Designed miniproteins, single chains, continued (3). Designs and how they scored, part 59

Each design is a single chain, and the fold is of that chain. pLDDT is the mean over its residues in the fold that is shown.

## One batch from the design tools (miniprotein)

Design m10165
Fold by ESMFold2-Fast:
Structure m10165 (fold): chain A 87 residues (1-87)
Amino acid sequence: MKKKIEELLKKAKEALKRAAELFAEAKEAEAAGDLEKAKELAEEALKLAAEAAKYLEEIRKIASEEEARKVEEEAEAAAAEALAKAA
């Protein structure tokens, strides 16, 4: 099961990274007064975040509580890193 958890975590991290980048772009668009672009980017980011949540939920079904906690920590770290790079 380790390979399946690693694959799902990779997909979740990629989706969260992209979502964080889009949220940062949405904030920049909002600051520039482009509310329409900000809304579009935010909606796309939310869709990616929802996709990542589905991968994390799948991991929780097959992983132990400790493995699921580590996965959530890695996903949060990936999202924070993406936001820091976009800022």
Scores: mean pLDDT 77

Design m10166
Fold by ESMFold2-Fast:
Structure m10166 (fold): chain A 67 residues (1-67)
Amino acid sequence: NVLSGPLVVQLQQFLIKKYGLLLNGEVNAYFDSDTEALVKQFQLDYGLSVDGIAGPETQAALEKLSA
């Protein structure tokens, strides 16, 4: 709940683009279980700590890919 609104939307848009559609197929601006699962998959793929939290390490990796 620290992450909400525009930041969550940006994160979801990036994950949809990178991994395909979310389970419900839509950007809903909520950090739900579907979004958490995709974050964990991203963390696995990039060798980050797999905790499902979009922390500084995960955000930096996402930002670098979208730059």
Scores: mean pLDDT 65

Design m10167
Fold by ESMFold2-Fast:
Structure m10167 (fold): chain A 65 residues (1-65)
Amino acid sequence: LVDQAERIVDSYTDSDGMVNGLRVAGQLRKLGMYDAADEIRRRAIENGGRISRQDAVDMVRRHVG
C-alpha cells in the first residue's frame, strides 16, 4: 500500500520536486487512505495546491505506518 501511494505521489511530482497535492489527495482517497488524503489536501490548499514530494511521502507513511 505504501509503495502504491508513493508511486501516485511520484506520478504527480514536477521536476522541481513539488507535488500537485489536490490530485494526489484524490487518488489516495480512492485507495481508502482518507486520513493521508485529507492532510495532503489541506496542506496543498494552504500552499496554492502544491507541496513538496518529501512532505507528501511523510504524510502517507505517518498514516499507513
Scores: mean pLDDT 80

Design m10169
Fold by ESMFold2-Fast:
Structure m10169 (fold): chain A 72 residues (1-72)
Amino acid sequence: AARRQAAVDEASTAVLKEFWRKYKEEFDAADFDEQAELSKKVGEEMKPVFQQRRDELLARYDAEEAARKAAA
């Protein structure tokens, strides 16, 4: 649903900004080869955090939907 997609997009954007901020100093100090390795490392660390936040948001939407159905 559109609401679920919006939540996923928000989680993705927030996690991306958080990890770029966290690793900014390393990127600024890194040479070309180090930047490639750092991008790979950030991607690996970001993936489980994104999945966790996405799952939490989706569970919240599922709970809200269940509550509406129970009230109706």
Scores: mean pLDDT 74

Design m10170
Fold by ESMFold2-Fast:
Structure m10170 (fold): chain A 86 residues (1-86)
Amino acid sequence: MKELNLKFIENTAKRAKEEKNAILLTNVGMGYIDLGEYEKAIELAEEALKIDPNNALAWEVLAKAYEKQGKKEKAEEAKKKAEELK
C-alpha cells in the first residue's frame, strides 16, 4: 500500500509541476506530509507559492512540515501567513 501511494504521489507531483497547478501541488504536498516526507512537502508548497503566493493551504503545508522538522520559528511564520489569507 505505501509503495503504491508513494508512486501515485510522485507521478501527480510531476504533472502538477508541468501544469503549474498550485492547487494540485499543494494537495500532493499534504500527501508527502502524511508519508513523513517533509522536505518534499516543503518543495511542493514552495512551488505552489511561486504560482500563487496567496494560497493559504500551501502556507499550511509549509507550517506543518516545518513543525514536524522542529523548525518552530519557520512553522509559526508560515501558519501566520496562512491565517492572514484565510
Scores: mean pLDDT 81

Design m10172
Fold by ESMFold2-Fast:
Structure m10172 (fold): chain A 66 residues (1-66)
Amino acid sequence: MVELILEGASPSTATALALRAIGEGAEAKVEFGEPTVIRLEGMSREQAEKLARAAEESGAKAEVRY
């Protein structure tokens, strides 16, 4: 299990990232708040880091926790 922690992400951005993870074969659970936490199951470290980069490109601050 990996947690993607997002600061400054809109609910639409968090939802889009979760849907992307699901489309790549992972399970995703979104806990909306500040920070927003996306719990990811079945995702590699490399895939999680790419998802974090996508969040940062959208203007959010992203941290991956293993």
Scores: mean pLDDT 81

Design m10173
Fold by ESMFold2-Fast:
Structure m10173 (fold): chain A 68 residues (1-68)
Amino acid sequence: GFKEDLRKRAEEQAEWLRSQGFDELAEELLKKVEEALKTIDDPEELFRTVSELMEEAVRKAKELKEKE
């Protein structure tokens, strides 16, 4: 279903983050996505929110890699 597809996308992104050594960012992303799935009932708003969370996690990972 729609929510399962969004969760799979987030899980794929989290697995990439873990592969880069950012386990904490991966866990934070998954927590925020689960909260969005619980609190946002509108499919379009949910899709937008999850997409923004994934984009922010990737941005933070790149910044942390440069500072490491």
Scores: mean pLDDT 82

Design m10174
Fold by ESMFold2-Fast:
Order: C-alpha cells, then structure tokens, then sequence
Structure m10174 (fold): chain A 79 residues (1-79)
C-alpha cells in the first residue's frame, strides 16, 4: 500500500498536466486544481493514519464534504 501511494503521488503531476492541457475555462481549471488538492490530502491522510483506518475513513469523508461544497458553485456555472 505505501509503495502504491508513493507511485500514485509520483505520477499525479504528469496526469494533472495532461488534464490541464484539455481544460478550456478558468472554472474547469479551478475544479481540477481543487480535486487534485483533495486527492493529495487524501493520500496524506492514508499515510498518516495507516494504522487507524476508521479515523482515515472519517477524515476522508470530511474532505469529500469540503470538496463538494467548494466545487458545487463552479459545477453549477458549467451546467
């Protein structure tokens, strides 16, 4: 798991660069940036609380709720 998390983190910048090249609006770029930040925070939570999966799950759910609140008004403008 730890090695897989590090591999994911290492490949994330290339995947983000490819995704950014396909975005056409500031709102699309903002959504991508917020999502990328949330994914990195989720990885850090999993690493920090690898011996406490219940706490990691709770913190990830709180992170998902925060991401939805930040992204919802941007998605509304795109829909």
Amino acid sequence: MQADIEAFRARLPASLAAALARTKTEDERAILALTARALLEAVEILEKYKDNPELAEKLIRELEAALRAEVAPLLARLA
Scores: mean pLDDT 72

Design m10175
Fold by ESMFold2-Fast:
Structure m10175 (fold): chain A 55 residues (1-55)
Amino acid sequence: SAEEARRRIEEVLAAGGDGDAISLAGAGSTAQDPSAGREAGKYARELVAANPEAA
């Protein structure tokens, strides 16, 4: 789900993950719901923009 994907992305970013790790975290939720991947991708971009030193 989108919520689960966002939570995974936040966890990865908080642990010092990069864009590739964030993409992988989102991909797990897209197999049954492509919209979840789109939402996760937008959220990941916003998090990276807000925390450039974490990316």
Scores: mean pLDDT 60

Design m10176
Fold by ESMFold2-Fast:
Structure m10176 (fold): chain A 64 residues (1-64)
Amino acid sequence: MTRQVEVTGVGTGRTLTVTVTSDGGVAQGTNEIDGKVYQAAAVVADGAAGTFADPVGVQERPAA
């Protein structure tokens, strides 16, 4: 299963949308503000009964 979730950047408080799959793993989102691209990565546990856990601990950074 795939869903989109909103995550909050650590230290910035900015919200990004990331796509999460049921296999667990790394979810990523981007947000473009004032011509700058920020990236957030979150590790998601695909928990019991094939459900997702919410993303844990994301940081925003300027696009590399």
Scores: mean pLDDT 49

Design m10177
Fold by ESMFold2-Fast:
Structure m10177 (fold): chain A 68 residues (1-68)
Amino acid sequence: MLTPAEQRALDIFLKIWSEEALPRDQFSSALKILSLDADGFLAGLDPRLSEEDKALLRQFLETGKLPA
């Protein structure tokens, strides 16, 4: 399961994702939280997330860039 910090980072990503803009400083902070265990984070993704959102988050964690 996601920690409260990981869940908050995920909520921030999803909110910013829907608004199509990532503030660079907040992007860096959220990546730092998620990068502590990227594989564990991805495996523990909330089942409420769609498979599309999971794929986008995986690409984001691997590349540091949202897919077009």
Scores: mean pLDDT 55

Design m10178
Fold by ESMFold2-Fast:
Structure m10178 (fold): chain A 56 residues (1-56)
Amino acid sequence: DDYSELLGEAIKNKDYEKIKQLLMTVLGLPEEVAEELAKMPPEERTKKIIDLSPRA
């Protein structure tokens, strides 16, 4: 599972569309939530992604 590496690259490149797609595909987030996270400031987005990561 290389999604963390892909997500990190997308964040560095400000590829909001790629971030959205990764969140939807890997974490199973709704499109609306993934779009909101992609638009967030990097620091806040990272915290939210960690919080929304697998509950285990």
Scores: mean pLDDT 71

Design m10179
Fold by ESMFold2-Fast:
Structure m10179 (fold): chain A 57 residues (1-57)
Amino acid sequence: MAEINRLKANADAHEQGAKAYRERAKEDPETRDEFLANAKKHEELAQKYREEIEKLK
């Protein structure tokens, strides 16, 4: 794949990961803060990949 396609795939994967962690946070209050922290980290990574795509255009 072209580099932009690879970056898009990575951004999408991290966005999906963030959603999965947020759902797990709802089901397990004892580990909620850890799952929410991981969700935020994935959201930040997705945003960085989106910014890299824009710089390559």
Scores: mean pLDDT 80

Design m10180
Fold by ESMFold2-Fast:
Structure m10180 (fold): chain A 92 residues (1-92)
Amino acid sequence: SELEELKKKAAEYIEEGEKAYEEGDYEKAAEYYKKAIEYLEEALKLEPENKGLLGALAGALDKLAEALEKLGKLEEAKELKEKARKLIEEGS
């Protein structure tokens, strides 16, 4: 299904982002996490109230925020963490 393909691509980009982060390549990690977020947002257009997808998107936003913190983009990171928190709270 389209949903399963989008979820698979998001997971693959999260894995690549985590590898880049562990290597200290925070710019590359951020780019991979941004790609994962794009795929998760497309998946949420198909199922807007899917708690699993909301949790996955929140997780990807937190990972992007951590990479941005390493790059000194503290304001952007804070906004992403707040967005992630609200997604989890709205899903409850």
Scores: mean pLDDT 88

Design m10182
Fold by ESMFold2-Fast:
Structure m10182 (fold): chain A 77 residues (1-77)
Amino acid sequence: MGERAQRLADEITRLAEESVEKAKEMAREIIQNGDVDDLLAVSTGMLKAAMKSKDKEIRQEMGEMAKEAVDAANAKR
């Protein structure tokens, strides 16, 4: 993964810790318009956020968004 994609993953993880809703909004936008590297960054960032969350429902939502991003990346290959 490139430096840009790694920075995007870190930003999504940070944003998810501050606001799950803002992270989901950013992830949805990238899933619709991003390239494969952006989609993999979303998946990575969301999975890291899920692992850090103590809320089961938030972990599930982050995991579902990560899966959607991976599925979208595979569809673009």
Scores: mean pLDDT 78

Design m10183
Fold by ESMFold2-Fast:
Structure m10183 (fold): chain A 65 residues (1-65)
Amino acid sequence: ASLIRFTAVKDYTAQTPEELSLTKGETYTAAVTAIPDDEHVLVRLLDTGETGLVPLSVLGDVEAL
């Protein structure tokens, strides 16, 4: 899996168990597990252990690790 670090640019609240909630201004380290479409990525957050979909529009300062 590709490892990335990113900062959430806005708050996002999970609408289903398949999605992750993110807090604006928080920095996350994640493994990218899939890219199901052009608007979402499936990630595993290494800090929390949670896996789920996040909108690409929420991801800022994306850095490959």
Scores: mean pLDDT 79

Design m10184
Fold by ESMFold2-Fast:
Structure m10184 (fold): chain A 62 residues (1-62)
Amino acid sequence: LSERQEAEVELSLELMKASIAKLAGDGKAAAEHYLRAARIAEEKLGDRELAEEYRRLAEEAA
């Protein structure tokens, strides 16, 4: 896989973990996973808009 494709897989895994944490009522864990997703989006994918979206979701989940 390319670096971009690997980053997309990592992003998807972090979003899945955030969703599981939300369903479990663990807002702190959900926020941490959204922040990791935001970092992948910004640093690996170069997508600052997507990163800002995930940071906003982290603030809501915390």
Scores: mean pLDDT 85

Design m10185
Fold by ESMFold2-Fast:
Structure m10185 (fold): chain A 61 residues (1-61)
Amino acid sequence: DEEYLERLQKLLQTLAKNPDVPEEIHELLNELLDSIAESGKIDEKSKELLEKLEELLKKFL
């Protein structure tokens, strides 16, 4: 899913520019990456976690 990978890359770039994000955001990112690595695919859970991460970053920034 090209759009998902583009969104994920944008998220990672945003986090790299904002190293002082709350620990909760880092934990959620680790959960997302672990989910993708474990399943080997982009499923509903991975999409939901990405959306939640984007929402949290928007509120923090």
Scores: mean pLDDT 78

Design m10186
Fold by ESMFold2-Fast:
Structure m10186 (fold): chain A 94 residues (1-94)
Amino acid sequence: MIDPLKLEIEIDATLGAMTASLFAKSEPEVKELYEKARDLFYEASQVTDPEEARKLYREAAEVFREAAKKSKDPQTRADLERVAEIFEKRAEEL
């Protein structure tokens, strides 16, 4: 149903909007984990095997949840958990 390229563009746009909000707050460990999860997403965009892409999306979701647990800000926690849920749903669609 969703073109893989369109899926990647939609996720990247969502992450871009969220990055501006997250990085307005000074939490270095949360930022590092968020960047690791984003790197996993970009790795997924380079693989053609749906199973490998699914694994990378699941790993990214777990790292986003770790970032949420380390954040002191309830809004940042909610945003990071929401992104993790999106990544898990996208993994199911692959």
Scores: mean pLDDT 71

Design m10187
Fold by ESMFold2-Fast:
Parts: structure tokens; sequence; C-alpha cells
Structure m10187 (fold): chain A 59 residues (1-59)
């Protein structure tokens, strides 16, 4: 993967993170709340992994 591709993945994951935060605010029951939290964690994980790959490409 190129650094540009990884930066795009980070941008897309940040957009998903924003959407998941809105779902968390709109959650009315436990299932919706847990689903939104899961989406937030997945998005954060994807950002973290992409940043690690960028660091590897600079080595």
Amino acid sequence: KSIEELEKEIKEAKEKLKEARERLKAATNREELLAAIGEILDAIGKIYEAELEIEKLKK
C-alpha cells in the first residue's frame, strides 16, 4: 500500500467514527449503544493500524 492509500483509509475511518458518534448520541437502548461503541472501536483500530503502516513505509 502507498502512503496516499493509507491516508485515504484514515480519512474514511474518521468519517465512520463521526457517524458512529452520532449513532451513539441517538442510541435509545442497550443494543444500539453497544453497536455504536463497537463501530467507534473498529474505526479507531483502523486509524491506528493505518498509521502504523505509514511508519513502516518510512523505514
Scores: mean pLDDT 80

Design m10188
Fold by ESMFold2-Fast:
Structure m10188 (fold): chain A 79 residues (1-79)
Amino acid sequence: DNIQRAQQLLDQAIDYFNQQRYEESARLAIQAGQLAPNTGIGSRSLSVAAVSYSRMGQTDRAYQLGQKAQQIGRENGNV
């Protein structure tokens, strides 16, 4: 189940983020978003990746991921 795998990766990405391991957090969050595209889990995963890239000073990449997460989140909020 791709959704279950995405949730596990997202949980691990959040754990790394809380440990200030932003590169590992971003990598796992992107993988979670790819496994669950166009879902609430996918949207949240891209948001975690965006804030992780922001903490690493990669502002441009963070902005692009954040915009994508917001768009997917809005589409899922209107179901």
Scores: mean pLDDT 85

Design m10189
Fold by ESMFold2-Fast:
Structure m10189 (fold): chain A 57 residues (1-57)
Amino acid sequence: GEEVVAVEDQPVDSPSVPAFRAGDRLTVLKRYSDGMWEVRDERGRVGLVGADRLRPA
């Protein structure tokens, strides 16, 4: 998948999104038409995140 970087911290507040910090690298697994992207963090956790919280690596 494509590598992207988080632009801001994502707190552990949602069971569907892995917690990450600004600057963390994520791998895009799937892009959904609603603007949500399925991503995997460097620890192997998978979840959905808004595309607006990500930038190209």
Scores: mean pLDDT 71

Design m10190
Fold by ESMFold2-Fast:
Structure m10190 (fold): chain A 63 residues (1-63)
Amino acid sequence: LSDEEIEEIAKVAGISVEQAREIVTGYNDGLSVKEMAERAGVSEKQAQLAMSKISLIETRKKL
Protein backbone atom coordinates (compact mmCIF):
# COMPACT_ATOMS: atom_id res chain seq x y z
CA LEU A 1 0.00 0.00 0.00
CA SER A 2 1.19 3.51 -0.88
CA ASP A 3 1.31 6.46 1.54
CA GLU A 4 -1.66 7.99 -0.34
CA GLU A 5 -3.68 4.78 0.16
CA ILE A 6 -2.82 4.78 3.89
CA GLU A 7 -4.02 8.42 4.10
CA GLU A 8 -7.31 7.38 2.42
CA ILE A 9 -7.72 4.56 4.97
CA ALA A 10 -7.08 7.02 7.83
CA LYS A 11 -9.73 9.44 6.47
CA VAL A 12 -12.36 6.70 5.98
CA ALA A 13 -11.82 5.27 9.50
CA GLY A 14 -11.46 8.71 11.17
CA ILE A 15 -8.03 7.84 12.60
CA SER A 16 -4.46 9.15 12.25
CA VAL A 17 -2.13 8.08 9.43
CA GLU A 18 0.12 6.39 12.04
CA GLN A 19 -2.85 4.39 13.40
CA ALA A 20 -3.80 3.44 9.82
CA ARG A 21 -0.23 2.12 9.27
CA GLU A 22 -0.53 -0.03 12.41
CA ILE A 23 -3.82 -1.49 11.09
CA VAL A 24 -2.26 -2.20 7.66
CA THR A 25 0.62 -4.03 9.40
CA GLY A 26 -1.87 -6.05 11.50
CA TYR A 27 -3.92 -6.86 8.38
CA ASN A 28 -0.78 -8.20 6.63
CA ASP A 29 0.01 -10.27 9.77
CA GLY A 30 -3.51 -11.78 9.66
CA LEU A 31 -4.66 -10.22 12.94
CA SER A 32 -8.34 -10.02 13.93
CA VAL A 33 -10.26 -6.71 13.94
CA LYS A 34 -10.07 -6.68 17.77
CA GLU A 35 -6.29 -7.28 17.76
CA MET A 36 -5.75 -4.54 15.15
CA ALA A 37 -7.93 -2.11 17.16
CA GLU A 38 -5.99 -2.80 20.39
CA ARG A 39 -2.61 -2.52 18.64
CA ALA A 40 -3.48 0.78 16.88
CA GLY A 41 -5.36 2.25 19.87
CA VAL A 42 -8.64 2.69 17.94
CA SER A 43 -12.19 1.36 18.33
CA GLU A 44 -13.22 -1.96 16.74
CA LYS A 45 -15.60 0.00 14.46
CA GLN A 46 -12.70 2.19 13.24
CA ALA A 47 -10.55 -0.92 12.69
CA GLN A 48 -13.44 -2.52 10.72
CA LEU A 49 -13.78 0.59 8.49
CA ALA A 50 -10.01 0.61 7.87
CA MET A 51 -9.99 -3.14 7.07
CA SER A 52 -12.89 -2.72 4.61
CA LYS A 53 -10.98 0.06 2.81
CA ILE A 54 -7.79 -2.07 2.70
CA SER A 55 -9.78 -4.97 1.18
CA LEU A 56 -11.33 -2.63 -1.43
CA ILE A 57 -7.90 -1.22 -2.42
CA GLU A 58 -6.37 -4.73 -2.66
CA THR A 59 -9.32 -5.95 -4.78
CA ARG A 60 -8.95 -3.01 -7.21
CA LYS A 61 -5.22 -3.78 -7.67
CA LYS A 62 -6.10 -7.33 -8.86
CA LEU A 63 -8.29 -5.94 -11.66
Scores: mean pLDDT 81

Design m10191
Fold by ESMFold2-Fast:
Structure m10191 (fold): chain A 78 residues (1-78)
Amino acid sequence: SEEEKRRAEIEAAIAAGRDTSHLVKSLEDLFYALRLEAERMVAHKEEFDQRAAAEPDPSRKAAIETARLFYEGLAKEL
């Protein structure tokens, strides 16, 4: 994972006696980006839930429900 890679870079820098400040900031930036991604996935789920409830066409409703389940799964994994 990207987190594992950045943690490994920090450990390598510690072992070599190099400054880690820029690597720590890089890991913090990654956590911030992952949080924003999770918030986007939740927003997509809620949007599709609302669209499915309002959709009168059964074929379009089924397509929306499929997309809803996909985003719901992603939100649970984040």
Scores: mean pLDDT 73

Design m10192
Fold by ESMFold2-Fast:
Structure m10192 (fold): chain A 67 residues (1-67)
Amino acid sequence: DPAANEAVRFANELYDKLVAEGVPEELASRLATRALKLLNDGMSKEEAYRQAVEEARRILEERRRAA
């Protein structure tokens, strides 16, 4: 299934990048899964990627502010 393989590859690459940038594994996994769903709903890879990175930054900012 080419579409499923492409989507899984994208999600794995996004997860690895988020973890490498210091995003906690649980958050990176959640955001990668969300990006995968957005991609399956017709969003471009570029858009899904940008949304995941922006959401990660926002959540980490909120966590830092709340602490």
Scores: mean pLDDT 81

Design m10193
Fold by ESMFold2-Fast:
Structure m10193 (fold): chain A 77 residues (1-77)
Amino acid sequence: MKEALEKLYELVKKAIEALVAGKLEEAEEYAKKGLKYAEELKKEYKEGDKPPEELLKEIKALNEELQAEYEKLLAEK
């Protein structure tokens, strides 16, 4: 489980790095992979497993950063 959350963290981080570098297509690909992986993890936690709080906090912070950067890019349309 912890390794799975670390993989999700890596995917979200790569998506943010791609966004900051202006690589929108690459960022979208990593974001899609991260979202799909997060949905699979959510099913596992529904059965009463509790994720490591620190890793969840980091993933949430990264996801909020990704969302904010994506919204800024879309707002320029």
Scores: mean pLDDT 67

Design m10194
Fold by ESMFold2-Fast:
Structure m10194 (fold): chain A 94 residues (1-94)
Amino acid sequence: SVDERLAAFNAGLRALLERAHANPDTPLEELIDEILALLRAEGFPEEVVEEIRARMRAILAANADAPPVEQAELIAKETTVLALEELARRAAAA
């Protein structure tokens, strides 16, 4: 179900965010790549994955002066919103 897929995705995203908190010296680009891999694993179309990549990069650019942990949290929040929108769109199309 959409709810089960969203719950699994959110659990994976939370695990990535917890790892980013534990390893603050890890480049945010690696976090982005891992989030995109998670989206691909959930069957998101490449066009949607690239849209989410662009949105995450825009968030980093707009928040370049923020601490890395805060930037990671903003990326995770936006990714959750975009993933929910795509899953809802796919459910409506079925």
Scores: mean pLDDT 79

Design m10195
Fold by ESMFold2-Fast:
Structure m10195 (fold): chain A 67 residues (1-67)
Amino acid sequence: FAAFDKDGDGYLDGDELDALVDHYYELRPEARGVVSREDLLKGLMTFDTDGDGKLDAAEFARVRLVA
């Protein structure tokens, strides 16, 4: 989480979410063309429980995308 929370505000938004998606593709290059960026973002936003377009540390822990 801390590696993607560049401003240290306890939330991932906009550019930080884009960086998380890019990191997933770096770990899983075979997913490019199979899983779209929109599908990954949709999956991440499923854990946005307050609907503000941001992920806090607790929501991010539920994702387990970058374990």
Scores: mean pLDDT 65

Design m10196
Fold by ESMFold2-Fast:
Structure m10196 (fold): chain A 66 residues (1-66)
Amino acid sequence: SRAEELAAELNALGPFLGADGKPRELSVEDLRAALAAAGIPLPLETVLELMLKVAKGEDVPDALVP
């Protein structure tokens, strides 16, 4: 699905650091459960797209690895 594809893109950028500072894979299920519990009216895909934009903005400059 689109959400799984977006999550795979995020994971492909490198492992995310959890609250304990250790690398972990982003879970679509965890994010969906968190949004539902919080009553947030945003689609899961929209949240993942925003996360991708933020992650890309913090990436190492391509000039170092063309």
Scores: mean pLDDT 65

Design m10197
Fold by ESMFold2-Fast:
Structure m10197 (fold): chain A 87 residues (1-87)
Amino acid sequence: LEAIDRVIELLRRLRELTPDPEARAELEERIAKLEELKRKIERGELSPEEQAKIEAMAEKLVPLLEELVKKLAAMSEEERRALLEEA
């Protein structure tokens, strides 16, 4: 569950970095779906094979999401700097 928890945390961070309300809503939907999957794992509703596959996929997603969060944070700072320079 640790990798799934990290993916959820990173998606929440992406949501905070995303100013577009439509994109934020889509991220919130993805977060809700992952939280539902987490609940199913906690209830033992998934087979051990399915649980292992989901965990492995989450582990692969973590570094990709971490990189995306860093890039979005940098771009947001650049956009703010450009606006301040034009003002």
Scores: mean pLDDT 74

Design m10198
Fold by ESMFold2-Fast:
Structure m10198 (fold): chain A 70 residues (1-70)
Amino acid sequence: TIDAEKLGEVMRSLGQNPTQGQLDYMIQYFDADGDGTVDFPEFITVMSKLNGKADLSEDLALNRIIEQMS
């Protein structure tokens, strides 16, 4: 399982710098079991999406969704 702290470290390694609120929202979004962590399969899906990012519009859409939760 991956918590918000580890998610932040992974995203920073990929060139992102998310806030605590963004990390908490991502955990909530991908947390299938409701324990405050992301399952490994869900985490792999997120990483695949991040590795496949090539355009700014997808990044902007994700940021807008995350911002709505704050």
Scores: mean pLDDT 61

Design m10199
Fold by ESMFold2-Fast:
Structure m10199 (fold): chain A 57 residues (1-57)
Amino acid sequence: DVESRAEELVEEARRLQEEGKNIEAAKKYIEAARLYLSAGNKDKAQELFDKARELLL
């Protein structure tokens, strides 16, 4: 389902973040956030958008 796909993207983003690939990690967090928005989970989407923003600063 959409949420399972979003969770996979979050896990992938965490691994990229551990490798110091902040731009790639941010991209995956944004993709996951969009999926949570489509599933109606605005709070989770906002949290992931905030994480992506932090990685790009």
Scores: mean pLDDT 85

Design m10200
Fold by ESMFold2-Fast:
Structure m10200 (fold): chain A 100 residues (1-100)
Amino acid sequence: KEKIEKLGEKAIKVSEEAVQRARELGDPLAVQAAEDLLGITKEAFEAIKKGDVSRAAALTVAGMLIGVAAILETQSPEARELLEKAMKEVNKLLDEAVKA
C-alpha cells in the first residue's frame, strides 16, 4: 500500500514537471500531451490502488497511444524528448506499482 502511494506520487510529479516544461517550450501540442499523460497517470495509479489491474493496463496502453500521436505532432525536438522521457519514467513506475 505505502509503496504504491510513493510510486504514484513520483509518477504524478514526473508528469506535472513534463506539463510545466512543455509550457516553457511554448508547444501547445506538447502541453496537451503532457496534461493527458498526467490525467492517465493519476487514473492508472487509482486503479492499481483499487486492485483493478485490467483498467490500469488499459489506461497505460491508452496513454502510450496518445503520447505517440502527440510526439509525431509536436513542433520541437525538445518537446519530443521531454514527452518520451516522461512516458518512459511513468511506465517504469507503473510496472513497479503493479508488482507491489
Scores: mean pLDDT 75

Design m10201
Fold by ESMFold2-Fast:
Structure m10201 (fold): chain A 55 residues (1-55)
Amino acid sequence: SEEERLARAVAEGMAARLGVPATDEAIQKVLELMRKGNGEITGEQAEAAVREAAG
């Protein structure tokens, strides 16, 4: 879906900036946060989701 594509792009972009892997867990966390935010996610939320999923 379009939501899944956007969540993947956000997770991959943030993971690249942080130098960590963009995992399926990170993509799912970003997708859930975007759905709660009516399609919006903050940089802090994206960073936290990606870092937590990376370990």
Scores: mean pLDDT 84

Design m10202
Fold by ESMFold2-Fast:
Structure m10202 (fold): chain A 74 residues (1-74)
Amino acid sequence: MTVARLEADEEHVHELLFAPSLEEAKAYASTLDIVSLSVPSLDELKNGDSFVARITGEGPFEGKTATITVFLLE
């Protein structure tokens, strides 16, 4: 599983999540402070779906939000 930062603004970051499976993507998302989902639940995440999480305790983006776009590698 890999998370790559694509873009960063003063208040918002864009990240890509490359996960081998939906189960691993859900496990990772469950560790985050999720603010919103592009789908009704994490169980419905597909390639190109996104969620927004608050960044906590990590570097210069602490307290900002990130849009994380999911790619399932299978």
Scores: mean pLDDT 72

Design m10203
Fold by ESMFold2-Fast:
Structure m10203 (fold): chain A 59 residues (1-59)
Amino acid sequence: SARVDALVAALEADTSSLHALLREAAGLDPAEQERFLREASRVVGASREELEAEFRRVA
């Protein structure tokens, strides 16, 4: 998805934007949210569970 690719590229450019990008990802469908969280986990070096918890907190 072009939208997921854009969010991942933005996170790679500035990892401090993670919370803002998680809020944007809340507008994605579940499959795109799943893909973004998986990619964000690799970029940030956080566990999948940590990112899912943050996503639930900000979304």
Scores: mean pLDDT 84

